Designed miniproteins, single chains, continued (4). Designs and how they scored, part 81

Each design is a single chain, and the fold is of that chain. pLDDT is the mean over its residues in the fold that is shown.

## One batch from the design tools (miniprotein)

Design m14982
Fold by ESMFold2-Fast:
Structure m14982 (fold): chain A 88 residues (1-88)
Amino acid sequence: MTPAQALKTLGSTFRYPGQVLSKGKMPNDRGLNRFGVNVENGLKTLQKSLGITVDGKYDDELEKAVKDFQKKNGLKVDGKIDKETLDA
């Protein structure tokens, strides 16, 4: 699976327009168990496609990999998975 395909899969788990995933801005499992599980599975798929550790966490390694992907695709390099990153 390509990173672009993994991002499309992750985007399908988003619940509202303008949703952004970044380090420290993840669904809270206590209030959004079903949504949090879907996002975690999407992140694991993305991590596998990027060739990094597959743990379902938005850590420094994933942030760096997202920045590298954004730079390669000519996007804003902020390490956040927003609409522009998902559409790449």
Scores: mean pLDDT 69

Design m14983
Fold by ESMFold2-Fast:
Structure m14983 (fold): chain A 61 residues (1-61)
Amino acid sequence: SALEEEIKRITEEALRLAGRGEYEEALRLLDEKKAESTDPRLQAVLDGAAALVRTFQASAA
């Protein structure tokens, strides 16, 4: 579906941002997309990406 494709693109962009040290922007992007999703499965994917971003952010201290 278009929503699933968009979520995949957003997840990839968020992880790319985290790779560049832009953790706050990555988390904002994921948070905004989670607010638009009503599918628990898709929300789980976004939550997983956010957890990974937070792990990278904590490690970069």
Scores: mean pLDDT 79

Design m14984
Fold by ESMFold2-Fast:
Structure m14984 (fold): chain A 80 residues (1-80)
Amino acid sequence: SEKEKILKEAEEIMKRAKEIVEKAEKEGKLTEEMAKLAKELLEKYIEILELYRNNAPISEIKKKLEELKKIYKELEELAK
């Protein structure tokens, strides 16, 4: 289903974000800004899970996925 594809994409983003944060922490490069973005990603992922569990319209779940992708891109840029 389309909703299931969105969940898988969100899970992949969260996995990549975790790898970025763990690498930064191990290298002593974890900034407060990176930690803040990681928290925002987790909060957005929880919103996606809640919408999915409540059988929300696909359009609402897609909107939250786009917001998650935007936050992830900011984290990825900071990690460079």
Scores: mean pLDDT 88

Design m14985
Fold by ESMFold2-Fast:
Structure m14985 (fold): chain A 62 residues (1-62)
Amino acid sequence: GREEAVRYLALALGISEEEARRIVDLAVQGRLDEAADMILAARPDLSREQALAMARGLQALA
């Protein structure tokens, strides 16, 4: 569910649950580029394709 996605992202990206919730909210709103930008800021080792795939997975919660 949405709260599980928030907790997973916070752990995976090494960010706060509040920051992770913002990423989930952006993705659910279809703001995938903004969600991906936040993912890449936390994990610059990821490709943009990987960050966008993650954002699209979160959008499935909409």
Scores: mean pLDDT 84

Design m14986
Fold by ESMFold2-Fast:
Structure m14986 (fold): chain A 114 residues (1-114)
Amino acid sequence: MVVLTQSGGGTFKVGETVTLTDTISGVSASDALISWWKQKPGEPMELIIKNGSEKAEGVSDRFSGSVSGNVSTLTLTNLKLEDTATYYSMASGLDAEGKFFFAFGEGVLVTVVE
């Protein structure tokens, strides 16, 4: 079973940097398509990072993704009030038995204040 364990949320000030992590178990991160999604209250989820490190179309350069071993990282620099959201990690692919999987992390809340 594939499990995503997210951390790094909290309350931050405008202009700060936040680093969110996802530790992937049950599959190698190199065998999974890893993405990061942003969900604002009352809005649908927005794709931020795809393929572990590739910014989605229209996403600010303040966002970056990286993967090292089985840890996926989302970094937000120069935080703005509009970055207040729950951030979800998702992984998809084939597991060790050749079955399709989709796994979501539980999400981490980032609250940005002045």
Scores: mean pLDDT 86

Design m14987
Fold by ESMFold2-Fast:
Structure m14987 (fold): chain A 83 residues (1-83)
Amino acid sequence: MNIVKKVEEMLKAGASLEDILKFIREELKKNPNDFNVVKDAFVALAIATEYEFEQLQAEIEKLRKEHPDMSREEILEKVREKR
């Protein structure tokens, strides 16, 4: 099974980072000593985290526009509560 391709499909389907991390973890558990699976898992994780970072930045910017008086920590907490 190609972990990178499956994670890319999951991201296009709107899967959460948590669901993607769970999928990668389960695939690693099945093949813990397969270096190709480990490499694919790290590549997939990098793709997923970059996508999540871009989504997170967009959400933070939206909240900053709606609540310009809120601190960075308060905005991050509000983002966590929604996810």
Scores: mean pLDDT 76

Design m14988
Fold by ESMFold2-Fast:
Structure m14988 (fold): chain A 79 residues (1-79)
Amino acid sequence: MKEELEKKGKELYEKGLEYYKKGDYRKAGEYFEEAGKLYEKAGNNQEAARAYAYASKSYFLAGDDEKAEELAAKANQLA
């Protein structure tokens, strides 16, 4: 159900923030990316765009420029 997908997306987003604050940008990006997918499945394009934007930033800081650009494009498409 959409409500459960959004709740799980929020949990993964908060985990992304925790890893981001610890400087583990690869794990942060992975959690934000999964959160974005769940929000997108729930039809919540605004929260999906936000999660993908944070995933993009996290992957950029992890040195994964290609994945960062891919997720930035996804964020822009949903915003």
Scores: mean pLDDT 87

Design m14989
Fold by ESMFold2-Fast:
Parts: sequence; structure tokens; C-alpha cells
Structure m14989 (fold): chain A 58 residues (1-58)
Amino acid sequence: MERARRVAELLNEANGEALSAREIAERLGMSQSTVSRALRLLVELGGAVRRGRRYRLA
């Protein structure tokens, strides 16, 4: 949950801007695999929306 929380906070700070897993990983200093797992969880919980390879806060 801690990593998913940080990903959600970054998406909220982006103010509706859609970010790729790579951009999120770079900004948070995480691996892309860690970010992808967190994003998958957030989408399942309804906290984020996926559009192609980019994600934004729901």
C-alpha cells in the first residue's frame, strides 16, 4: 500500500495530467515494475484510470 499511496499522490499532484509508468518511476525513484504493480492495484480499486500506456487519477 505504501508504494501505491505514493503513486496516487503523484497522480493527484499532476492535476489530471496522464503519466506513463516510466515517468512515475523516474519521479519517485522506483523501478518501473514496482510502479506498474502499484498502478494495476490503483486501477482495480478505482483510484486511477489507464489510457493506453498512461495513467491519471480517477
Scores: mean pLDDT 79

Design m14990
Fold by ESMFold2-Fast:
Structure m14990 (fold): chain A 79 residues (1-79)
Amino acid sequence: SATGERALAETVAWGERESAELQARIDKRTAELSKKVIEEGEKKGLSKEQIMTAVKTVEQQAMADATREVNQRNTEKLK
């Protein structure tokens, strides 16, 4: 039926928009945290290598946190 076809298309489009918004939020948060780590490291006189290591750690942590949040939300929905 036309209703079923449209509902599926709308669900896919909605999911894509939700994913894009979530990704934009994660990207913004990662950028803000990285900027803060760079500024703090420069103020403390840390080496460029130390600052880059800290930035990489923050990026990895942000991705891990996002993955955990998605997994928890999916687990809650399956219960």
Scores: mean pLDDT 74

Design m14991
Fold by ESMFold2-Fast:
Structure m14991 (fold): chain A 78 residues (1-78)
Amino acid sequence: MSLKEHYEKRLEKNPEDAEAWFHLGMIYAKEGNLEKAREYFEKAVELMGPDHPLLGLAFHYLKKVKEAIETGEPLKLE
């Protein structure tokens, strides 16, 4: 099973799974689908509480994706 399929199944079972939204956002960002990456990161941030350990990373990647969309530059991920 691919990582994408793993997280898609998690969302089918629990659509409030913020971690699954975050990881799918990362997968879409790596695929170059910046609009889906933005959507998934925004959903992850909405579902994450203020104390969620991934919240800071979700904001960081959301900012990078939004900047890439606005400038038209390709998203550079390490």
Scores: mean pLDDT 81

Design m14992
Fold by ESMFold2-Fast:
Structure m14992 (fold): chain A 60 residues (1-60)
Amino acid sequence: MEEEEAKKLIEELRKLVDSPVTDEAIDRVYETGIKEDPKAFVEDLKRRLEAIRKVKEKKQ
């Protein structure tokens, strides 16, 4: 489901960004995104995650 996929992607983003965020803020982001346009939201997260992962690999 998009909801489960979005949660996994958000967790990955948190790892990559390594910045403090509140659980409430994260909850609102994925809840709102899933509610309005789940597929677009998930695709956007995937694109961002992939781009960040590319940069991350270069810094190994």
Scores: mean pLDDT 65

Design m14993
Fold by ESMFold2-Fast:
Structure m14993 (fold): chain A 117 residues (1-117)
Amino acid sequence: SHAVEALRAAAEAAERAGVERAAAALRAVAEGLENGDVEGGVRRAREIAAGEPAAEGAVDAARHLVEGRPAEALGAAGDGAVAAIEAHPDDEEVQRRANAVVEAVGRGVAVLEAGLA
């Protein structure tokens, strides 16, 4: 599945960037999709991401990747990053982590777009 490959690519990029909660949430959605239980995967991802706006944005992005909506996935990741930064203005570490989640989702979007072409 192109969506599974996209979610795995996003999770690996997030893990390499050190945004472990976003990576775990993206992996939970990928596992759910592989097992035919997308709803269960998303539910687990929301529990993992709870209270971290950037990671919550990654879960919303993952839903769009499952549905084959790359532009909306990137938008959802961006919305989560903005929410994270607004909650902690001038926190450079929060900004760095939020941007890393957007870049990780962007990697998944690139994989999905290549697979759909």
Scores: mean pLDDT 89

Design m14994
Fold by ESMFold2-Fast:
Structure m14994 (fold): chain A 94 residues (1-94)
Amino acid sequence: AEAQRLLEEARRLMAEAQRALDAGDFEAAVEKAEEAARLLVEASRLLSEKERNRLVIPFAFLLMAMGTDAYLAGDEEAAERLNEIALELLRETA
């Protein structure tokens, strides 16, 4: 139950991050993505290795895609932050 609650919150925050990115609010996008990744790390500690990989890998790819979008929009700082969040998520859940 706790893992599911954390995952639902992480997915909601990630959807908000994507909306902020689409609106050009890169600061809000980074902040929400960072919080979503934090919750996903916490949820991963309650899951099996297989379940963890099945959740973490798609989130990391999504963060990297968002980083690419930020770079193309001209916000290099946000792009770097989003890529760092993705890398740290992969490292903390390995």
Scores: mean pLDDT 85

Design m14995
Fold by ESMFold2-Fast:
Structure m14995 (fold): chain A 103 residues (1-103)
Amino acid sequence: MEAVEYLRKAAEYAKKGIEAAEQGDGEKAAKYAEEAAEYAEKAAELAPPHASYLARAAADAAREAAKAAKQGDFEKAVKYLKAAIELLREALRNLGAEPVEPY
């Protein structure tokens, strides 16, 4: 399922962005955040309306993280990337693709 693959790729790059930001690598953090946003947008194009909305919100959060990373605001970059990951997880749950760990 192509939308699920793109959501998983977006989450993978968002996690890499967090790691780079935590190491103070703003260029790498911005690059990974931009890749997360791109994959989230691709998922939004293929997903049903609710999952598409969540994926688009994740892309917006990832874009804000990239801006923060370019400005050297690593705390803000990490916060936006964590928000993007949660939105991507919600999109995956909506599609029945992420294991919902009870409770």
Scores: mean pLDDT 85

Design m14996
Fold by ESMFold2-Fast:
Structure m14996 (fold): chain A 67 residues (1-67)
Amino acid sequence: DEALLEEARRLLREGARAYMEGRYEEANRLYQRAIDLLRSLPPSPEVQQDIRLAELAIKALGLPRPE
């Protein structure tokens, strides 16, 4: 679903912005929500790349999964 992919990418952009602004807990929540949406989509190179980038961003934050 293209609309879900666009929503996930919006969350990734908001997460990156939160990360850049030092809002690491919010960035973690946004990235995790994006991953959840992306995992609900059919597998594609774009979807798998977006999931990998979000997972790496969460690891870089050093934070646990969202509470």
Scores: mean pLDDT 78

Design m14997
Fold by ESMFold2-Fast:
Structure m14997 (fold): chain A 59 residues (1-59)
Amino acid sequence: EELVLTPEQAAALAGLGAGDPAYVDPLIAAGLLTPEQARAIVAGDAEATRRAVELLRAA
């Protein structure tokens, strides 16, 4: 299955990379983040945020 991000989802990923956890909710709703990744990002885990952005960019 091909994963095509909408421009809004791509902007949300960029916002997560900037350290803003407010963008996690739309990515969870779209099924792009696992609950565990989202929880780590909301807790301020920069490593989890970076990995999520990299994985979604690479897909």
Scores: mean pLDDT 63

Design m14998
Fold by ESMFold2-Fast:
Structure m14998 (fold): chain A 66 residues (1-66)
Amino acid sequence: MEGELKAVSAMMLVIAARVSADLGDLEAARESVRAARELAREVEALGDTEGAEEVLRRVREAEEYV
């Protein structure tokens, strides 16, 4: 459950970053992306490599727009 909760939180931050970017708030978008990336590293540290890779992929997609 710990890795799943962190992965869900990271995904929510990626969504928040995309919404912030769409609204023109690139500073908030970048902060959300940074937080999501931190959580993805924690997910990987817990042994959920697949979950971490999926989150990091979403983070990279969001970073291309901020």
Scores: mean pLDDT 77

Design m14999
Fold by ESMFold2-Fast:
Structure m14999 (fold): chain A 99 residues (1-99)
Amino acid sequence: AKEEAKEKLREAAEILEKAIKEAEKKGASKDAITDLRAAKENVKKALEALEKGDYKKARTYLIAALLLLVGAKVSGADEEKLEEAQKLVLEALEALDKV
């Protein structure tokens, strides 16, 4: 469960990094790029919390990441990559519930 959640969050972070680079190259709005960067940072913080065994803190960061992904989508970021990242974050939360 914990290792499954960590793997899904690593994949989500990689997808968000690609989404950020693509948004920057295409001249996406500053708001979209800001929300994408903040979402990636929250995913990274959730991973660090999981490594320390702080499941409550990890869940808090993942919920924040989901809200930021909604903001990025509204601001015109790539929907397909955002939906893929959102799915991975939700699957990580589900894996943590099995602990």
Scores: mean pLDDT 82

Design m15000
Fold by ESMFold2-Fast:
Structure m15000 (fold): chain A 77 residues (1-77)
Amino acid sequence: SLAEGYALAEQGGRAYKAGDYETAARLYEQAARLLESVDPLLAAVMLREAAKAYEKMGDTERAAELRERAKELQARA
């Protein structure tokens, strides 16, 4: 649901601010999955936030993959 997607995004943001990038990435990816069919533009934003978390963890390849997926979702919206 949209409400669940927003709740997960807020939790992801709190985890990111706390420096828990692994939890932030997981929560943002879950938010993106819930939002993909309902609000693809917001889902794309969530994938970009997850990508930032992966970059903080040094996983630049995963970050690039998520940004490409976000770009594709934004183009289809």
Scores: mean pLDDT 88

Design m15001
Fold by ESMFold2-Fast:
Structure m15001 (fold): chain A 75 residues (1-75)
Amino acid sequence: MIYDRALEAGLSETEALASAVAVAVDKHGEAAVRAIAEATGLSPATVRAFARGERRVELTPEQREAARAAVEALL
């Protein structure tokens, strides 16, 4: 499977991160969306799309690390 081959591309990491972002947004609403958007440089609309599992949202490694830190602060 594609996720089983996510050695450098981080496909499994992207799915896990999207799930964590969704949990943060579910718990904290727009405050979580804003915090993650500010940390990653993404628009609030893009953060909401990512939380919904819209797989067309591509994140850089830097954006993934920023999103993880923001989610950790919210959870």
Scores: mean pLDDT 70

Design m15002
Fold by ESMFold2-Fast:
Structure m15002 (fold): chain A 92 residues (1-92)
Amino acid sequence: MMSLEEINRLIGLILRLIGEILDLEKALEELDKKSKEEQEKIIKEAEEELEEFEEELEEFEARFPDDPLVERARELLERFKELLEKLKEKVG
């Protein structure tokens, strides 16, 4: 079972993922209103965030397999990946 500190860290990860998903959804909707340079910057920043989220989540998955909060975080990360791929397809 997770400690309260570990639960707080995982909740923090989930909240950051939700925020980044909302930002990507807005970027995808408003893509045509942005310059090519700004579009490329959004993609690069999102790819860096994805790497960080994957690393953090893998640590939780290794220690707490089948935990419901960890499973929820994985679902959110897969949603983030899906949005990033859609954004990359529209730009390039």
Scores: mean pLDDT 85

Design m15003
Fold by ESMFold2-Fast:
Structure m15003 (fold): chain A 84 residues (1-84)
Amino acid sequence: SMAEKIRELYRKAADALEGVDPEGAAVFRELADTPLTSPTQVIAAVMLAVAYAEELRLRGHEEAADKVIQTAKEILKLYDEEVK
């Protein structure tokens, strides 16, 4: 299901953040437990993930930022595929 795929993507993002930003990792784990499947929630989550990734880059965590962006792109792709 889309919810299960989104949960797995958030868990992967949390794992990538564990050694970089433990607080951010905890937030992504909470998002995995409460899947955001409505169009508004998906768009809002993607926009926030992009802003968060830019903050990570400014702090020198480029690899973690790339993984957050990749997670956001994959969630948006799953949403687009399910709506089609």
Scores: mean pLDDT 77

Design m15004
Fold by ESMFold2-Fast:
Structure m15004 (fold): chain A 73 residues (1-73)
Amino acid sequence: NQAEKYLKQGEEAFAKGDYDKALEYFKQAAALAYQAGDKEGVARALLGAARVYEAQGNEKGAQVARKDAEAAA
């Protein structure tokens, strides 16, 4: 499952502090989950992105990602 692979890579990049790379992986995971009709996968990827935005101090980005995750569920 390619979406799950990108979710894992996003979490690994986030743990290493590679925030830009983490966001790219979470965006790819969300896109693949969306194409697969996997609503839970989309929500998980967007919540991952929200955590990255929070760590960067980007509260606006985090809030938008959380709202998008709620809409996906």
Scores: mean pLDDT 87

Design m15005
Fold by ESMFold2-Fast:
Structure m15005 (fold): chain A 66 residues (1-66)
Amino acid sequence: DELIAALTDPDERVRLAAAYLIGSTKDPELLARAVEVADDAARRALAESVPLKPEEARKRAEELLK
């Protein structure tokens, strides 16, 4: 999955954006895989993204990439 690969990107903003996008899917299989490869910052972003509406999580990811 492209989002899982982005969690290992050398750019921290890309990793955080991927974490918010994965969290917005609320897919338990993707979330489990993301937690396995994410660093501490991306794991916090995943946790913050899960309670958000998908639209709000996507906006946060887009803002990180600006």
Scores: mean pLDDT 77

Design m15006
Fold by ESMFold2-Fast:
Structure m15006 (fold): chain A 93 residues (1-93)
Amino acid sequence: KEEEIKKLIIELQETTDKTKLAQIFAQLLVLTDDEEILRFAANYLGISDEDLEELIELKKKDPDDLEKLAEKLSELLGIPKEVILNALKEAKK
């Protein structure tokens, strides 16, 4: 878990691909509750503090409702919901 988070943070800093950034952020959102890590990653994607708080609240209310989380991220980032949903599912394994 900790090694996976570290690897994702490194990949986040090394990529300029918006789809890959969105996938990495989705995985971090599943793997960690550390708001500092999530805020750092959110800044790379241009996600506001308000939108990040909404995402954290959605995760907190129902951690198994990956569909709602994927839908919100898709709306915020302009990445297809299915791409984000697959990243969320991979992180949950």
Scores: mean pLDDT 80

Design m15007
Fold by ESMFold2-Fast:
Order: sequence, then structure tokens, then C-alpha cells
Structure m15007 (fold): chain A 65 residues (1-65)
Amino acid sequence: SDAVKKKKQELLQKAEEARKKLLELANQQNDAFDAGDTAKAKELGDKAAELYRQARALEAQAQAL
């Protein structure tokens, strides 16, 4: 049905946005390490881990449809 297809696309689009943000956070974490800001690098890493979990959950929800 069109409603199921739309919901699946919305979930996958949100997952894709989360993965794009994850890549951005990974780049920022590398910049923080290069600058010697280990505290910021750890904080960015923790945020990246949470965002990765969110992306995987959205992908799993889409696959269940």
C-alpha cells in the first residue's frame, strides 16, 4: 500500500540523515583529536555512538514494514 511505502521511505530517509550526521560527527571527532582536545573527542564519540544506534533502529523499523 502507498501508506506503508511512504512510512518506509520516511524511516529510511531519517536513517540516512542520521548516518550523514554520524559522518559529520566522526570528522569533528578526528579534528578534536588532531587539536589535542581529548575531552571534546570523547563527547563527540559518545554522540556518534548514540546516533549510530538511532540509525540502526530506524532501519530495523523500516525493514519490519
Scores: mean pLDDT 88

Design m15008
Fold by ESMFold2-Fast:
Structure m15008 (fold): chain A 65 residues (1-65)
Amino acid sequence: MDKALLQAMMEGVLSPEQASEVAKIAEELIKKGFSLEEAVRKAAERAGLSEEQKKYLLERVKKAA
């Protein structure tokens, strides 16, 4: 999946800087064989996002998948 697409998906919840960081980490995890949902969850945890932000991102990812 493209980093730009991941970042755009997240910008409704996150600042552009946070969305960029999460998208970068998620893309790396997807290349390692993690699913999109798992990659986004782990990336959000590594980026230090709140539980509310993580929950909302996972909901959006599930609806988009």
Scores: mean pLDDT 73

Design m15009
Fold by ESMFold2-Fast:
Structure m15009 (fold): chain A 88 residues (1-88)
Amino acid sequence: EALDNTIKILEEKAKKGDPLAYYQLGVAYLTRGEYEKAVEAFEKAIELDPNSPFTPFAYEALAVAYRKMGDEEKAQEYLKKAEEHRKS
């Protein structure tokens, strides 16, 4: 299946330390409704490159994942972090 194959390719790239691959992996997990895996992938992307151009988008995606899991408080926290990274 196309998405499963994409996830496998992204996991191989992420294993090599590519922070963008972790971000893309998180997006793929969100698409599948695998919110806990999406959170882990986005957190690793931010950890590897906290000042990348994708970092505010990773924080926005974390907010989406937490909202889907019913954690509105964490969703709002990550939206604020996204704004901070856009304004710095």
Scores: mean pLDDT 83

Design m15010
Fold by ESMFold2-Fast:
Structure m15010 (fold): chain A 82 residues (1-82)
Amino acid sequence: MQEELRKELEKIVEEFEKKLEEAESVEEALEIGRETEKKLKEFWEKNKEKLSEELQQELLKKAVEMGKKIAEKIEKLKKEEE
């Protein structure tokens, strides 16, 4: 069960990283961020009662890391769109 939930989380993170790497505009990066936030929130709400304390903390840590990557990508795209 926890292993399966962890795989679901890793899949969300992997898909996010792949999409963000390929994003070529600030708008696209923002949309990827919004979609990923929604998916993580849905995953949390659906599974929070089933998630171990460790996996809950890992989810929160991954969410923060993804937010930072979005911010970095947007900053880079803003400089390059000129």
Scores: mean pLDDT 79

Design m15011
Fold by ESMFold2-Fast:
Structure m15011 (fold): chain A 71 residues (1-71)
Amino acid sequence: AMEEAKEYIKKGEEAAKKGNNKEATKYYTQATIYALDAGDEKLAEKAAQNAEQVGTREQLREAQGKLLAHG
């Protein structure tokens, strides 16, 4: 779970660097879920903040729905 969270953060950063904000938001959202599963709240907050910075209002709404469904 922890290694997966870090891998998805890297994938999100790579997608954001390429201008693929939709993919970056998906990867950061998935990284947040993995970080929460690993019990790392700081890593989860970092991934969620990165998603908020690159995501559109609609993409952030979808991400929030996934986090609520996971809990």
Scores: mean pLDDT 75

Design m15012
Fold by ESMFold2-Fast:
Structure m15012 (fold): chain A 60 residues (1-60)
Amino acid sequence: SASLREEAAKLAEEAGIAVAEGNIDRAQEAYKRLEELAKQDPSLQPLVDAVKELVKALEK
């Protein structure tokens, strides 16, 4: 739905900001919420995968 896509975009932006700030906990929180949205709309999976890579890169 349009509302799910809009929320997913905001969560992806939140994760990007958190990664830029070095805030691993915040980035992981945004990732988890985005992953839950992808369960409702599988078309969001590429966003989940992209955010997962950003969070993992920050952890290394």
Scores: mean pLDDT 81

Design m15013
Fold by ESMFold2-Fast:
Order: structure tokens, then C-alpha cells, then sequence
Structure m15013 (fold): chain A 63 residues (1-63)
């Protein structure tokens, strides 16, 4: 679905940026977008992944 596709795209982009070491604000923005699309799609697995990625980014950069 379009919403699931958007969630996966933003999550993949956020994961790639996290692996590259930033920037933190862009990771946060993409993680938030992934979470919103996952929640709208009702995809609890993608939402959980977005939440976990956001938690990891906050731990690394104090967001």
C-alpha cells in the first residue's frame, strides 16, 4: 500500500543516515515520518521499528 511504502522508504532512509553517523535532525525527521505513515497504515511492526530507531538516535545524540 502507498502508506506502507512511504513508511518503509522513510525508515530505510533513516537507518542509512543512522549508520552514516548523522545528521541527527534529519534522522529524527525521517523516523517521525516513518512512524506517522506506519500508524496511518495500521502496521504495528513498522511503527515499532520507527519507535526503536528514534530511541537509538536519541541515545546517540541526546535528541
Amino acid sequence: ADLVGQARRYLAEAEALLAAGGPAEEIARKTDAAGVYAQLAGDEELLARAVELGRRAREKWGL
Scores: mean pLDDT 81

Design m15014
Fold by ESMFold2-Fast:
Structure m15014 (fold): chain A 68 residues (1-68)
Amino acid sequence: SSILEEAKKKLEEAEEALKKGDLEKAREYLNQVDRLVTLAVLKDHDVEGARELGKRAKELKEKLEELE
């Protein structure tokens, strides 16, 4: 799914932003991942791929919240 690939890219951008200490950008990218994961499930029925990406986004969000 092109949507799922875009979500993976945004997750990687969120991870990079977090490494740079840009918590605002990391949150922005994580919000984009959540939207894309939801859209992928609704449109493509690639539920397992979407679930795995959602789990990674949740883990990164937990790290972000620890820094705030």
Scores: mean pLDDT 80

Design m15015
Fold by ESMFold2-Fast:
Structure m15015 (fold): chain A 104 residues (1-104)
Amino acid sequence: MKLLAEAEFDLGPERGSGGALSVTAPEGATKLKVVVENLSDEPVRLRVEVYDANGKLLASKEGELRPGERLEIEVDVKPGETYGVAVTNLDDRPARVRVRVYAE
Protein backbone atom coordinates (compact mmCIF):
# COMPACT_ATOMS: atom_id res chain seq x y z
CA MET A 1 0.00 0.00 0.00
CA LYS A 2 1.48 3.35 -1.12
CA LEU A 3 0.89 6.70 0.60
CA LEU A 4 -0.33 9.18 -2.06
CA ALA A 5 -1.20 12.20 0.08
CA GLU A 6 -1.15 13.46 3.66
CA ALA A 7 -2.69 16.67 4.96
CA GLU A 8 -3.65 18.19 8.29
CA PHE A 9 -6.71 20.42 8.57
CA ASP A 10 -7.89 22.82 11.25
CA LEU A 11 -11.66 22.50 10.92
CA GLY A 12 -13.65 25.51 12.10
CA PRO A 13 -16.26 25.52 14.89
CA GLU A 14 -19.21 25.77 12.46
CA ARG A 15 -20.94 22.54 11.47
CA GLY A 16 -20.02 21.87 7.85
CA SER A 17 -16.48 23.27 8.12
CA GLY A 18 -14.19 21.01 6.13
CA GLY A 19 -10.99 20.26 4.31
CA ALA A 20 -10.43 18.65 0.91
CA LEU A 21 -7.63 17.24 -1.20
CA SER A 22 -7.32 15.52 -4.57
CA VAL A 23 -5.30 12.46 -5.58
CA THR A 24 -4.61 10.67 -8.85
CA ALA A 25 -4.76 6.88 -8.66
CA PRO A 26 -1.34 5.50 -9.74
CA GLU A 27 -0.81 2.91 -12.48
CA GLY A 28 -2.00 -0.51 -11.28
CA ALA A 29 -4.07 0.86 -8.41
CA THR A 30 -7.52 -0.72 -7.92
CA LYS A 31 -8.40 0.80 -4.52
CA LEU A 32 -7.92 3.95 -2.48
CA LYS A 33 -7.95 3.79 1.31
CA VAL A 34 -8.64 7.06 3.15
CA VAL A 35 -7.67 7.29 6.83
CA VAL A 36 -8.80 10.25 8.94
CA GLU A 37 -7.32 10.65 12.43
CA ASN A 38 -8.58 12.96 15.19
CA LEU A 39 -5.59 15.01 16.38
CA SER A 40 -7.77 17.07 18.77
CA ASP A 41 -7.90 16.65 22.56
CA GLU A 42 -11.72 16.30 22.35
CA PRO A 43 -14.06 13.85 20.56
CA VAL A 44 -15.21 15.00 17.12
CA ARG A 45 -17.96 13.88 14.72
CA LEU A 46 -16.69 13.73 11.12
CA ARG A 47 -17.90 12.78 7.66
CA VAL A 48 -15.46 11.49 5.02
CA GLU A 49 -16.48 11.52 1.36
CA VAL A 50 -14.72 10.30 -1.79
CA TYR A 51 -15.85 11.60 -5.19
CA ASP A 52 -14.74 11.23 -8.80
CA ALA A 53 -13.40 13.96 -11.11
CA ASN A 54 -16.98 14.87 -12.12
CA GLY A 55 -18.07 15.39 -8.50
CA LYS A 56 -20.03 12.13 -8.22
CA LEU A 57 -20.03 10.79 -4.65
CA LEU A 58 -18.48 7.29 -4.63
CA ALA A 59 -18.35 6.59 -0.89
CA SER A 60 -19.29 8.28 2.40
CA LYS A 61 -18.73 7.38 6.04
CA GLU A 62 -19.54 9.19 9.28
CA GLY A 63 -18.21 8.59 12.76
CA GLU A 64 -17.48 9.95 16.20
CA LEU A 65 -13.73 9.86 16.89
CA ARG A 66 -12.08 10.08 20.28
CA PRO A 67 -8.59 11.69 20.38
CA GLY A 68 -6.22 9.50 18.33
CA GLU A 69 -9.02 7.37 16.83
CA ARG A 70 -9.30 6.81 13.08
CA LEU A 71 -12.07 6.59 10.52
CA GLU A 72 -11.28 4.50 7.41
CA ILE A 73 -13.06 4.32 4.06
CA GLU A 74 -12.15 2.34 0.92
CA VAL A 75 -13.24 2.91 -2.67
CA ASP A 76 -12.56 1.08 -5.93
CA VAL A 77 -10.68 3.28 -8.42
CA LYS A 78 -9.37 3.31 -11.98
CA PRO A 79 -5.64 3.94 -12.61
CA GLY A 80 -4.89 7.45 -13.89
CA GLU A 81 -8.22 8.94 -12.71
CA THR A 82 -8.42 11.83 -10.21
CA TYR A 83 -10.43 11.55 -6.99
CA GLY A 84 -11.47 14.10 -4.40
CA VAL A 85 -11.44 13.48 -0.65
CA ALA A 86 -13.46 15.72 1.67
CA VAL A 87 -13.61 15.74 5.46
CA THR A 88 -16.48 17.63 7.11
CA ASN A 89 -16.88 18.65 10.74
CA LEU A 90 -20.36 17.58 11.91
CA ASP A 91 -19.94 19.28 15.31
CA ASP A 92 -20.03 22.93 16.43
CA ARG A 93 -16.55 22.71 18.03
CA PRO A 94 -13.23 23.14 16.21
CA ALA A 95 -11.24 20.03 15.34
CA ARG A 96 -7.78 19.19 14.04
CA VAL A 97 -7.58 16.14 11.76
CA ARG A 98 -5.00 14.28 9.68
CA VAL A 99 -6.04 12.78 6.36
CA ARG A 100 -3.94 10.10 4.63
CA VAL A 101 -4.74 8.54 1.26
CA TYR A 102 -3.22 5.21 0.25
CA ALA A 103 -3.34 3.24 -3.00
CA GLU A 104 -3.55 -0.57 -3.40
Scores: mean pLDDT 86

Design m15016
Fold by ESMFold2-Fast:
Structure m15016 (fold): chain A 74 residues (1-74)
Amino acid sequence: KVEELKKKFDELVQKAIEAARAGNIPEARKLLEEALKVFDELTKATGNDPQLAAEGVGKILRIIGEILDAELAA
């Protein structure tokens, strides 16, 4: 289940970044919210592994950066 959650998280991160780059801000925000929920499940399932948490936070911040860049370009 942990591996499936990790794959789902990575897929949501990729889709959120793609949506943001396409200028679809509402979809990017929705995908960010879904990624945050899966990330919470992952951190709980792994007992709050610091390395996994750091990597996940980095990916979440990347989504936020792409959304902000798209909003500023509008």
Scores: mean pLDDT 82

Design m15017
Fold by ESMFold2-Fast:
Structure m15017 (fold): chain A 65 residues (1-65)
Amino acid sequence: DKEKLEEATKLALEGLLLEIEGKYKEAAELYLKAAEIYEELGLKEKAETLRKKAEEALKKAKAYE
């Protein structure tokens, strides 16, 4: 299903854009959603990479509290 792959890619790119804007919590949410879709598609390595990015973004979000 090319459509799910496209959706996951768009979410990951939106997350990256939000992270560049300093919106770390929102970026993490999009990274986690993209990771879930990649995992459903059997792309475990891409999902793991995005979960790590989400974890780092969440750490930054808490540091700015």
Scores: mean pLDDT 85

